# Designs tried in a protein design run: designed miniproteins, single chains, continued (4). Part 104

Each design is a single chain, and the fold is of that chain. pLDDT is the mean over its residues in the fold that is shown.

## One batch from the design tools (miniprotein)

Design m15623
Fold by ESMFold2-Fast:
Structure m15623 (fold): chain A 109 residues (1-109)
Amino acid sequence: AYNADIATATAASNNVQLGKNYLLLGLTLLAAGDYDSAIAAYSKAIAVYSAISNSNIGAAYYNLGVALLNKGNSAAAISAFTKALAALPASNPLFASAAANLAAAKAAL
């Protein structure tokens, strides 16, 4: 039914916005130096984006890696940047940044 299609589209739009809100929360917390809360926010963004197969998951993994590096968890950051590179198209500016930060995380081990 027409109303079912609208409900499905609205739910998908709300889930995209929820994922973006968690990303923005994570970025705000990262800027404040609250790395643990930033990691939690990015993990929630990843869970939302994974559930809806949303391409923004690559940006969430990238920012998770940055927060983990700032916390000094280079091993977890390597995993996050590897997942970001798998999810990001090579044309996305974050791809080059993820590759550079992956190399930095490996050097920090």
Scores: mean pLDDT 82

Design m15624
Fold by ESMFold2-Fast:
Structure m15624 (fold): chain A 62 residues (1-62)
Amino acid sequence: SAERAGRSMTEGLQASPGRGTREAAIGELVRAGGSREQAEAAVDAALKGDAEATARYFAEAV
């Protein structure tokens, strides 16, 4: 579900924040079929710890 995906990505990005992590995560979401704009917003929300906003973007990204 979008809520589980948002929580999982938020926890993963918070647990392993590294140089290039943002761009790598964006690339994976775009490759999975989301728009780049939505992918960037979702990854930025996850890096800020906003799991609800991240889940909302996942719900719209496909």
Scores: mean pLDDT 69

Design m15625
Fold by ESMFold2-Fast:
Parts: sequence; structure tokens; C-alpha cells
Structure m15625 (fold): chain A 103 residues (1-103)
Amino acid sequence: SKFDEVEARLREVFAELREQFKDDPEMQAAIDTLEAAARAVLRYLRKKGFPDELIEEVADRIIEVLREVAEKYKSGEMTPEEALAEALRRLSDIVREALEKAK
């Protein structure tokens, strides 16, 4: 299904991040937390009957956030804790915007 394809893309991005930071246990913990949060968001939107196009848009925006935050961490601009906090904050904003669009 379209939703299964979206979940598969998200899983692949998290797998890439785990490989990128394989020797960084604090970043691994942040990645685990973010994957749980992202998956919970997509499943919630699906259960609410949101259109596949909106769920795909949310997933794409989440992937963009994950890549941007990972690059900032890699460049030394943030700690693992700051990376987790920033990503969770931006995920919350994405969810809020998606809920407003679905009205």
C-alpha cells in the first residue's frame, strides 16, 4: 500500500542514520527516540483517516528534518541532546501544520 511504501522509506532513512552514527551511542539513542516518534505520528494520521498524500507529505518533511539535524550534528553545531530536542520540536510543528491542513 502507499502507507507501507511511506513507512519503508522512513525505515530506510533511519537505517542510513544508524549506519552513519554507528560508533555514537548517544546519537543512536536519539535516533531510536525519533524513529518511535515519527512512526507513532504516521500511524496516528492513518488511524484518523488522513489522505495518503498528506501522510506522504508529513513523512517527506520528517525526512528533511532528520537529514538537516544530522548534518548540523555532524558539523559540530549541536550536541546529541540538542539534535534530539530540535528534531522533536520540528516534528511537533509538522504534525500541527498537517492537522490544520486536514480541516
Scores: mean pLDDT 87

Design m15626
Fold by ESMFold2-Fast:
Structure m15626 (fold): chain A 67 residues (1-67)
Amino acid sequence: SKLEKLKEMLKKEKEDKKLIEETIQHMKKVGGENVNSKTKVLMLEISKGSTEFISEKLEKKIKELEE
C-alpha cells in the first residue's frame, strides 16, 4: 500500500541519517585540520539536513494518511 511504502522510505531515511552521523564523527577524528576534510564534513552535514527534511515530510504524510 502507499502507507507501507512511505513507512519503508522513512525507515531508510532514518538509517541513512545515522550512517551520515557516524561518518561525520569518524572523519572529525581521522581527518585533522585540512581543508579537504572540513569540506567533506560540511557536505555530509548538508546531506544529513536533507535526510531530516525528507523524514519530516514523510512523517507528516504518513500521519495524514492514518487519520
Scores: mean pLDDT 82

Design m15627
Fold by ESMFold2-Fast:
Structure m15627 (fold): chain A 77 residues (1-77)
Amino acid sequence: DLETEVRESMFEIGLSVSNLSLQRAESQGNQELADVSKQLQDKYLAGLDAARAGDDDAYAKALAEAKKLNEESNKLL
């Protein structure tokens, strides 16, 4: 399904970006940013699972939680 493929791609991109943020946090010794980046990875993985399962409610929840964590990570930069 095209909609499922688009949703999966969005979270795959988010996972890649969070991996880069984690690497940067580890290189800088920023433990708070590393912790937030790990939480973001967990939310993006949950979003991928929800997208693949066709669970719109779980998908929306994962997306909303990821947005909050992104706002927190921006404050730590």
Scores: mean pLDDT 80

Design m15628
Fold by ESMFold2-Fast:
Structure m15628 (fold): chain A 81 residues (1-81)
Amino acid sequence: SRLAEALREVARLTEEAAEKAEDPEVAERLRELARRILEAVEAGRLEEALELAKEAAKELEKAGFTEEARRIDRLLEEAVA
């Protein structure tokens, strides 16, 4: 499934951004979102994973990871089209 693959990629990008985050609280929130996305995908809860991925994009944008947020939006648009 293209959506499941895209959601795993979203989780990976979110975790990479967490590693680059200067604020430890921001880093922890991003890691938690990435973990929850992967758990939802593994459980077959793709609708939940998609909503979590949208939350991750918003959190990344708020944290200044604008390029990563836009990349996630593009991945999700392509996966649901």
Scores: mean pLDDT 87

Design m15629
Fold by ESMFold2-Fast:
Structure m15629 (fold): chain A 58 residues (1-58)
Amino acid sequence: SEREAVLEILRRAGATGSEEFLRRLVDTLSPAQVRSLFAGVPPAHSPEAEARLERLRA
């Protein structure tokens, strides 16, 4: 679903440790708005990016 796709993007982009927060965010905003909000956040394609994601909302 669109919501599931957005959650996947958010997990990769920077809030993997906060599923409840991400779910509430997706529930409050449309999937398009959530994607727009995180459009500038690079996906986790490296060990450094993954470490950053873990720190971002943890």
Scores: mean pLDDT 56

Design m15630
Fold by ESMFold2-Fast:
Structure m15630 (fold): chain A 60 residues (1-60)
Amino acid sequence: SEEEEKKREQIREWARGVAEALETMLDLYGPDLSPEQRAARRAQIDANAEVLEEELLKRF
């Protein structure tokens, strides 16, 4: 339904916003990491956000 699609889009936007906020916090307040370690943590944030998005979308 249109209502369900709106909820799905809100979930996707929320998940993107959370990932962006976590990446920003990592950049501003994270520990002193090598470029490789920082890239790995960003990739982990993105992967975790994608899994969360998929799980939430399955419920709606």
Scores: mean pLDDT 78

Design m15631
Fold by ESMFold2-Fast:
Structure m15631 (fold): chain A 70 residues (1-70)
Amino acid sequence: LSGLLASVPGVDKKTAQKIVDEATRIVREVGERTGVPVTGESILDAAASLAEKRLPKETAEAVRKAVEEA
């Protein structure tokens, strides 16, 4: 998953890993409360949302596009 984010220009591997780790934690916590399965797709969607809040607009937009294509 972090490899997909790291393929986006402006996202280094460390930043991609931090975002994916945080997204995984959020999705897992929601899944524990609601019974919703933790999937790679749900983690990527959460990661794109985090990127929109933490990264520059252009980089976040590229991340969202990469997630939608995956």
Scores: mean pLDDT 77

Design m15632
Fold by ESMFold2-Fast:
Structure m15632 (fold): chain A 73 residues (1-73)
Amino acid sequence: MAEKLAEVAREALAQMAEATRELAASGVLSAAEAEAKMAAVKAKLEEALKAAEAGDVEKAKEYAEQALATARA
């Protein structure tokens, strides 16, 4: 289960990176805004991965959901 949460988190990060690059290329997001958003999502994904490695599946899911929410904001 923890591996599946990490997979979902990596998928979300990949999709967010793609969307952020496209928006930055079109001038919708500044480079600083894109970087700040990426950093925030990565921080939450790192916490999710740490929790998953510790066997705390519920905490890992919570952090992964927070990362997705940040990516969609």
Scores: mean pLDDT 70

Design m15633
Fold by ESMFold2-Fast:
Structure m15633 (fold): chain A 77 residues (1-77)
Amino acid sequence: SDIEEYLEKFAKESGLPLTEEAKKLLIEYYEKHLKGKEDDFDDVLLYAYLLARDRGEKEITKEHVEAAIERVERKLA
C-alpha cells in the first residue's frame, strides 16, 4: 500500500528501521483516526523517531509509536 511504502521511505531516510509491529500500528492508527490528517500522522512519525533516537535505540518499536500517539492525542485534545 502507499502508506507502507511511505513508512519504508521514512525509515530509510531517518536511518532507524521500523519494526513490523510498529508499522502495523502506524497503518492501523492512520486508517482509523488520521485519514486526511497527514500533518498529525507526520507528527506521530517524528515523535516516535525522536523518542527512539534520544534513547539511543537501534530501531523504532511499537512502544515508541504508542508513546508518540499519546503525545499527538494530548495535543489534539
Scores: mean pLDDT 83

Design m15634
Fold by ESMFold2-Fast:
Structure m15634 (fold): chain A 96 residues (1-96)
Amino acid sequence: PLPRLIATLEQSRADLRAAQTRDELRRIGLQTSAALTISAVHFSLQGTPMGREAANLALDYADQIDRAMQEDASKDEFLGLIDAFIADVRELAKKA
């Protein structure tokens, strides 16, 4: 589950770097939140402790992205959030 979380977040980071407008930032935020929420369902269905942990992280990250978008976060602020999430998942992967 963790490699899929990393892949989703890295895709979001790439999309954000390419974004030129506020509308693109909002679209990327919505797409990332949706992808994380869908991933959480799949992780939960695995019935494993790591699947449950990955599902909880995915839902937490989706909530933080939704809050940032509601607060009209800048591109740099959004990139900072995604970078922090990637770092957190990579640290967790070292323990798995």
Scores: mean pLDDT 83

Design m15635
Fold by ESMFold2-Fast:
Parts: sequence; structure tokens; C-alpha cells
Structure m15635 (fold): chain A 88 residues (1-88)
Amino acid sequence: MAEVELVVELTRPAEVRPGDRVAITTPNGKVATGTILEAERLSPTRVRLRVRLEGDVKPEDIQPGDTVTIVAPDGTVATGRVLEARPL
């Protein structure tokens, strides 16, 4: 399993926590799915995440500008955009 550190700008303020699910959509149409391992709120709309990626997507394929969907265990959905991505 590959890990990536992301800084994400959310479309609206939302609570993001370890254990939440994430889908990252790249400009080339790939969807990377994963689980949030760590979440640090930098502002109401900006969060730093450590994500464990699933499947065949490489951490280096995730780039600033990619879209993010975060799903909480209760089914609440938050959307955003990747500002920074660092392979781990």
C-alpha cells in the first residue's frame, strides 16, 4: 500500500477525521481511493491529510489541482481540491 500527504482546500467547511474514505480524481480520469490515516485542520476549509492509497494508483500520480471527495462513516460527503501532494 502506498501513502501520500495531501493539503486539501475544501469547497465548504467540513470535519475530516482518520478513518474517513477518500476518492481523488486526476485530470487523466484515474480515480484513486484510500483511507485517511491522519487529519490536521489548518483552517475551516484547509486540511492536511495522510492517506493510504488502494489499488494500482501511484502516489506520484496525485497532483495539485486533482479533485477530492471525502466520505465520513455517516455518509456525509465533503469535496475539495488538492493544493499540495507529497508521496510518502
Scores: mean pLDDT 81

Design m15636
Fold by ESMFold2-Fast:
Structure m15636 (fold): chain A 83 residues (1-83)
Amino acid sequence: SIEEKVEKYKKELEEFLEKWLEEQKSKLPKEKFEKAKKVAEEILSNIDPVLEKIASLPPKEAEEKFKKLKDLIKREIEEYAAK
């Protein structure tokens, strides 16, 4: 079902961001890291509609869109943390 695909993508995204944030913890000042963590949490709390759109695509397109989404989210967090 779409719901099962969304749950799978959300779990993969959460694990991806958790791993990336752990790597950033040693590279960023504490205040910048806390901003990055907060932005990641806000994105995750609002991401379900985007994941539903991706989950509705054919498998190959879904995988490519999800990969692009992960890259975009990472860049957005980096941009907001830089402020």
Scores: mean pLDDT 83

Design m15637
Fold by ESMFold2-Fast:
Structure m15637 (fold): chain A 79 residues (1-79)
Amino acid sequence: MSLEELERELERLESMSPRQAAEWLRRTRPDIARTMRERFGLNDEQIKVNLLIATRLRIIGAKVDEEFEKKKKEEEEKK
């Protein structure tokens, strides 16, 4: 997934209400949604916060990957 796609997903999650974010998680990853709600007793607001953190971590990972790709490209041009 591209950095631009991840940033668009973050914007969508931020624009969602806590209820909408929790429903999105339930549709995409029902086992995680169940664990958060039933095992950890998280409400919709806490679920949204955790989703935002996870998405931001994915964006950081993608930015790190881009920096490593740039470095690899520079090494290939140095003969």
Scores: mean pLDDT 76

Design m15638
Fold by ESMFold2-Fast:
Structure m15638 (fold): chain A 66 residues (1-66)
Amino acid sequence: EEERQRLEKLFEEAIELVKDNPSDRLAVENIREKAERVYAETKDPAELRKIIEQVEKFIEVLKKKK
């Protein structure tokens, strides 16, 4: 549950960072769809944490570009 809420906040931040870059926006949307599928199917917090780490790294790259 906390992992889900953290992931939602990370996606909101990522979308704001990429709103004017179509290719980066598509990348964020693809990761989000994967995360939603994992959340619906597995409910394993370890798998969600892996996705959280991937999104956090992507956001760090985006922040550095901004």
Scores: mean pLDDT 75

Design m15639
Fold by ESMFold2-Fast:
Structure m15639 (fold): chain A 66 residues (1-66)
Amino acid sequence: DEEETKKVLEAGLKSAELLEELTGEGKRWRDELIKASKDLEKTKEKANEVEGAAVRAIVEAARAQA
């Protein structure tokens, strides 16, 4: 489903933008998401990886401020 793939891609891109702000690696994740966007299952897997990386970056940033 093209519409579902687009929504998953958009969610992943938002996480990649956050990663760029926190770590400077968001461009890598963005490029991987776009490359995966030809396949819904791969797009979902990559978006899940990006979201996990973003959560980890938030936790590490919070620990650095403590």
Scores: mean pLDDT 77

Design m15640
Fold by ESMFold2-Fast:
Structure m15640 (fold): chain A 62 residues (1-62)
Amino acid sequence: GRKEAVEAGRQAGIESAKRGYGGGTASTRGHEEALRIGASPQDASDGGLAGAIEALLNGAEP
């Protein structure tokens, strides 16, 4: 559900920032991870947003 999608996106965002990727890439990876775990397109969008936010909080460029 949405909670699992958001957590998957958040973890993808942290990993993307550690690899030096920007917030846009973190958003895409968060969306893809949420879809991979079976999230709906709407919940996957929330996962992408969570990924972008976490990446920016961890020093990623937008």
Scores: mean pLDDT 84

Design m15641
Fold by ESMFold2-Fast:
Structure m15641 (fold): chain A 57 residues (1-57)
Amino acid sequence: SLEERRKYLRELAKGLTPEQQKKIDELFEKADEAERNRDLDKVADITQEIFDILKKA
């Protein structure tokens, strides 16, 4: 589910500006780090932030 969501969000990110795409890539890295730490609340928050950026684009 989270893996499929990441793939979907990454596809949407292809239509963004280079600056927005860079920010989304940084957020994915933070989400991966939070997932390794088993901080599921932080993973959810970061994923929501990515989604909000995509909605505003």
Scores: mean pLDDT 77

Design m15642
Fold by ESMFold2-Fast:
Structure m15642 (fold): chain A 61 residues (1-61)
Amino acid sequence: SPSPEEQLQKLLDEYRALVAAGDWAGAEAVRRQLVRLMLDQDVPEDLRAAAMAEIHDIDAA
């Protein structure tokens, strides 16, 4: 099974690509998957914080 870090990175890469393409419906779907994964107790706190910061940076671009 992929690690939590690998899962977060994959979804962050997908989110960035969809936002850059202007696919807001696709971006929202991936964002919901990111939030769901971050609510998982198996995800370390530092990885959640890093993922949240990256989402914020993507949203600000």
Scores: mean pLDDT 82

Design m15643
Fold by ESMFold2-Fast:
Structure m15643 (fold): chain A 81 residues (1-81)
Amino acid sequence: MVDRSKGTLVLYIKALFDSVEQALEAATAVILEVKGVTELKIDGKTVSVYMEGQSIDDMEKAVKTMEELAKEILEVKREEK
């Protein structure tokens, strides 16, 4: 029986990097190391990652990777739908 009290987990994170090169390196690290990335966008020095229906461990790995490489975290949203 599925636990129906647990909604679908959603993560959105947007981070600012010191350079376009660092933004590309961070995006590459997330793609290679984090499973279940639903959408990843690069806009100059910013990277945004959207994940839906993934494990909390995979979502937190994405957050950790971005926090380690980013100059500043602009937005983090963790929701249960």
Scores: mean pLDDT 78

Design m15644
Fold by ESMFold2-Fast:
Structure m15644 (fold): chain A 88 residues (1-88)
Amino acid sequence: NEKAAEAGKKGAEEAEKAKDGKEAVEAASEGTLRIEEAGGSIGAQASAGTGVVAGAVGVVTGDDEFAIRMAAEGLRKGAEAAANGGKG
């Protein structure tokens, strides 16, 4: 789904512009929700959600760079999965 892929890419860009890890994780959470709202597959949602979880670990450990990177990476993987679309 191209719309879900676009939502994931936009979310990743917002996460990459975040001032700290917490803001990046919040952007990734919103991006994951936008992928779901746009009809993104479970795989796309799971990829984006994994980035949120990994980003949250970065926040807890005080590694904002890691949090931002993981949040953005998860959203980009989610966008890629959404773009590839499951055709049965």
Scores: mean pLDDT 79

Design m15645
Fold by ESMFold2-Fast:
Structure m15645 (fold): chain A 79 residues (1-79)
Amino acid sequence: MDKEIAGGVAILALSVAALYSPTQEDADLLRETLDRVVKALEAGDYDKAIEIFREGAEKASPENARILKRAADLLEKVK
């Protein structure tokens, strides 16, 4: 998988998670994480995007934390 596809998959997963978040606080966290990740990826900074996903996972609900960790792992493999 190339970096462009991996970034797109991670963004899509985050967007879906935000839509189905059980609390407003979790949804707000995912939207903030998405904005920060998009900016990092637009700058070509995959290491920063991975860091942002891992930070979000520490604060998110357990289900959304797993999604964020998987997204970070996906980007780690393709950087």
Scores: mean pLDDT 77

Design m15646
Fold by ESMFold2-Fast:
Structure m15646 (fold): chain A 73 residues (1-73)
Amino acid sequence: MLSDEESAKVAAEYLGSLTPEELDALAERFGLSTAAVSRTRQKLEAGAGMSELSPLERLLVLDIAEEEIVNKE
């Protein structure tokens, strides 16, 4: 299990690397609105920790971090 800080960092790096088109694709994959994903990205870019995120934003961060860790074996 990743720490909150590690999860936020992994998600920030991933989301920060995405184009608007890739953000749309990510939102569709996770069943979220593009606006929700974009807002989460903006908060992480501003240095927000997990405690500064809404429950839905925290779920997105954890899902991204889990996917990244699982894909790396």
Scores: mean pLDDT 76

Design m15647
Fold by ESMFold2-Fast:
Structure m15647 (fold): chain A 92 residues (1-92)
Amino acid sequence: MIGQGMSLEDEIRLLLSMIRLGAEGVFDARQTEQIYASLLRVAREHDEELAKLVEAARAGDEEARARLVALGDAEIQASRQRQEELQRQALA
């Protein structure tokens, strides 16, 4: 998936969504760290500001963590809207 058929922007959106789910307790501490590490790797090549935010969050900056969770919340909301529209179209 990485580097083939999925844009790096789409991978960033997916990883941000996973960070939001981690904040709800869906993932353990090890899984959450792996998600942050993956997001940092992708962001370093395409979004320098996002990469710096992830580095700050991993260093223990609670404000940076809150910003990443908010970004992930927005992505989950957008994904739910797309899924509802597809379901509505399938039922019509």
Scores: mean pLDDT 77

Design m15648
Fold by ESMFold2-Fast:
Structure m15648 (fold): chain A 104 residues (1-104)
Amino acid sequence: MKRVIILAKDEADSLPATLEAARRVPGVEIVVVDAKSTGDTLAIARSIPGVTVVEADSFAEAGRKAEALLRPGDVVVDGSTRVSVEEIEAGLARTDGPTWLSRG
């Protein structure tokens, strides 16, 4: 099963939209890797059934944990980046490696 891995650091404002976009894609596992957020970021991620939450002590550790989880055809989203369903689906269609969706 392909995964959407979301890197989050104090992303309470952007994370709900990113999670909604990922949930519109059928048959994916959603993983949130949290970089020791304060406030509501972890609560938002945990409020959605079927979302897996992985905790990290820093943004650098979150990136390393995400890389360790990645398989070809997985998509990584920076939690500060707003992504479309179409961008997620395009990344998941790849077989030659994972796709990183970040600020452009």
Scores: mean pLDDT 73

Design m15649
Fold by ESMFold2-Fast:
Structure m15649 (fold): chain A 97 residues (1-97)
Amino acid sequence: MLVRPGGGLRKILEMQGATAEVLSREEALALMMAAFDRDGDGVVTRAELRAVLTELLGREPSEEEIDQAFGVFDLDRDGVVDRAELETYLDVLSTEV
């Protein structure tokens, strides 16, 4: 299924050189993991999210901005975002037609 990135997700994908308006689900997930998982451990920490947001905004994000962004991706509220949580987010997006 194809995923249409919106808002901040689109900008994150653009940081990875993806300018497509519509991506395959696997391409979107791979680009999100490449953007967020900077140490390659398969999870996204608050520190990695801070680094992505810093590049995206051109300034250091506030703790509240990080909390809001992390809360969107951290669906089980365990303090990290793993690949399965990103896949769940993409599945929710892919059901909106």
Scores: mean pLDDT 62

Design m15650
Fold by ESMFold2-Fast:
Structure m15650 (fold): chain A 68 residues (1-68)
Amino acid sequence: MTAEELVRRIVEGLKNGDTELARQAGLELAKKYGSTAASRAVGAAMNGVSEGDFEKAVEEGLKGIKDA
């Protein structure tokens, strides 16, 4: 599973109220890309979901991973 796929799963899980899906995707992201990348992606996803910008949440999460 790629970084993009994991970030999309985090956003989708939060959007649909499936917190376990979001949590598992975040843990997998941390294992593959490091905890800094994972926390940046999760933070972006949470902010995007709270503001209703799900597509931007995915894009911002991916940028955070690349900068980590």
Scores: mean pLDDT 79

Design m15651
Fold by ESMFold2-Fast:
Structure m15651 (fold): chain A 76 residues (1-76)
Amino acid sequence: LSPELQKDIDVGVREVEAASFITSSRHGDLKSDTIEQLQRYYQRLTQLSNDPALSDDVRQQLKEVAQKVQQVIQSL
C-alpha cells in the first residue's frame, strides 16, 4: 500500500461516483463521453490489478474498483 496508489484508488472511486451522478441527469452527449472515460479507466485498473509488484491486497482493491466501473458502464 503506497500512498500514491491509495490516492489513485480514491480518485477512481470519486470518478465513478461523479459519472453515476452525471448519467442520472440523462444528457445524451455527456453519457457517450462518460462511457468512453469509464472504459479507459476500467482498462487501466485491470492492467494495474495484474502488476506482480503490487501486494495482493492492493490488487484486490483495484479489481473491486474495476468491477464497480464495469457495473456503471453496463447500467448506461
Scores: mean pLDDT 70

Design m15652
Fold by ESMFold2-Fast:
Structure m15652 (fold): chain A 71 residues (1-71)
Amino acid sequence: MSPQEQYAELQARTAEAYERLKATASKEELEEAYKKIEEIEREAKERIAAGADKEEVLLEAVREVTEVLES
């Protein structure tokens, strides 16, 4: 599986986790999750801009987002 295909699958699975969480979590819990996700995204962009491997950084970021949504 290419990195692009792997990211696409992780994104789809993250979307499913988000829909399940949205159905059961409180608004406050969702807002905290969104704040954490925003921090992860900003950190990933900064690391890529600093010359880190884009492929590796994006995979780590998606994994962290999935962990937040599963919690």
Scores: mean pLDDT 77

Design m15653
Fold by ESMFold2-Fast:
Structure m15653 (fold): chain A 64 residues (1-64)
Amino acid sequence: HMVDVSDLPGTLTPEEVARLLQSKGFPPLTLEQARALVNEAQRRLGLPVDGIAGPGTVIALLER
């Protein structure tokens, strides 16, 4: 089984993060607001600020 990008767990774009948060009862976010939240969470966790939410960033956003 070859490793593909689609095999990587829990990586979301800012648009996907905005949709996920809205589905969990958070207020609707613009793409710019979602990107800012992802970047802020990445800074707080000491991760590279690339705007792409890995599993740790997604968990941090859901737990707030």
Scores: mean pLDDT 70

Design m15654
Fold by ESMFold2-Fast:
Structure m15654 (fold): chain A 60 residues (1-60)
Amino acid sequence: SSSLLQQGKELTEQGMRAWKAGNLKEAIDLFRQALALYKQAGDTASAQSLEVQIASLEKE
């Protein structure tokens, strides 16, 4: 739904801001929340992008 996609986008933007601020654990948590919403909405492209980003951040 459009509301799930909007919430996913907002959480992704919040996660990016947390990442830029050096708050790695907060960024990962926000990206995981966004990932769940994109999966619920059926947005496989956004979900896959976030899965790759989360995996990359978890290596740090």
Scores: mean pLDDT 85

Design m15655
Fold by ESMFold2-Fast:
Structure m15655 (fold): chain A 95 residues (1-95)
Amino acid sequence: MGGYEGGKAGLEGAKKAREAGDLKGALYAGVGAGLAYISASVGEIAGDPALGDELAAKALENGAKAAKEAGGELAYEGLKKGAELARKGAEEAAK
């Protein structure tokens, strides 16, 4: 669940970056969010949602780093928020 929520936050960051004319930031946020959705879905299918959310968090964290280095503040904020949500989901699923 956290990985899906993280992906949604990443997509919102991509949308805001695109609306601001930051196409590179929008691409980084879109890719990070897509990888988060895939990671969360694979985790569910494999019966390890905690691992799925952990991998989603890593994808969003890597995307956030890339967006920040590219100067994409809106993409960075969305991806950072997404990573926090995915991390929280992984911690809750690991209980």
Scores: mean pLDDT 82

Design m15656
Fold by ESMFold2-Fast:
Structure m15656 (fold): chain A 85 residues (1-85)
Amino acid sequence: AVAEALARFEAVLREAAAAGDDGVRQATEAAVKAFRAGDVRTALRLALGASDELEAVLGEKGRPLAERLRQTARDAAATAEAAAA
């Protein structure tokens, strides 16, 4: 479950990195590193920041991808928290 949630989250992070600038790419790489280290809260914060930056860079065209990133980040965090309980 956690590995599957991480794989889905990483897929959307890669999509965001490809669509955004170097700042989005660095933020998404940091989010993946934090999540793999078990720091779910830092990973969520970084992913939400990357989604905001992606929307700021791409404008309205970036909104659907930014919302998908926010949703997959929340789902991954919820799955990791449930697994830790």
Scores: mean pLDDT 79

Design m15657
Fold by ESMFold2-Fast:
Order: structure tokens, then C-alpha cells, then sequence
Structure m15657 (fold): chain A 97 residues (1-97)
């Protein structure tokens, strides 16, 4: 979504609060904004790219809308991003490996 894309752009700059704000300014809910912002930032910090961060933000938003807590949504988004090529621990090189 547009909100997920803006969250990924803000997360690429390393600021989860700015990523969450970008989602809110795009018409997202507070729960989805927190989930998307932290998920996108987590993927980027784990060595993922901006596309992976956007996909994680979308997964987190879906989980939040499904009624999961922001923390659960972040966990799901991070798992999704890891399966898409990002490392959750962030100790590797950026990109797929």
C-alpha cells in the first residue's frame, strides 16, 4: 500500500517513529502505523533492502488489521521479510546474503 511504501522510505533512514508517522499521514490507523513502522525498520536494520522493508510493512499491517497486537504484527512482518531474504539479526551484509 501507499502507507507501506512511505514507511519503508522512512525506515530506510533508520527512524521507526518517522516511518510510523508516514503511515498515519497516509491515512493508516495508529495500530497499523506502529506495526508497519517497526516492521520496516526491523527489516532494514536486519540488512534487508527497501523493497523487503515495504513487504514487511505490508505484512505487519495485515496482521494488525487481523486483530494482532503491534508486537505480534512486527514479529510476523520480520518473519515474512526473513523468508524473503532479509536476516532478522542484522549481522550479515545488506541484501540477500
Amino acid sequence: TEGAQKAAEAAYKGNPDEAARAVLESGGTEDSALAMGYAATGVFNAGGDKISAQKAAEAGMRAAREGLSPQEAVDIAQRYATEAGAKPGGVGAPGPR
Scores: mean pLDDT 62

Design m15658
Fold by ESMFold2-Fast:
Structure m15658 (fold): chain A 61 residues (1-61)
Amino acid sequence: EALRQSLERAIELLEKMIKDYENKAVEAEQAGDEETAQKYKRKSDFYKKLLEEVRARLEAL
C-alpha cells in the first residue's frame, strides 16, 4: 500500500520535473543559448527514463 502510493507520487513529481525542464529548454532556445537548451533537454530525457523505470516497478507490484 505505502510503496504503491510512494511510486504514484514519484510519477507525479517526475512528470512535473520533466515539464519544468522542457519549459526551461524552450526559454533557453528563445534566448539564443543553445548550449543551455541542450543541457535541459538531456535532463528531461534522463527523468523520462526514470519515469519509465518507476512505472515498470509500479506495474510489477
Scores: mean pLDDT 84

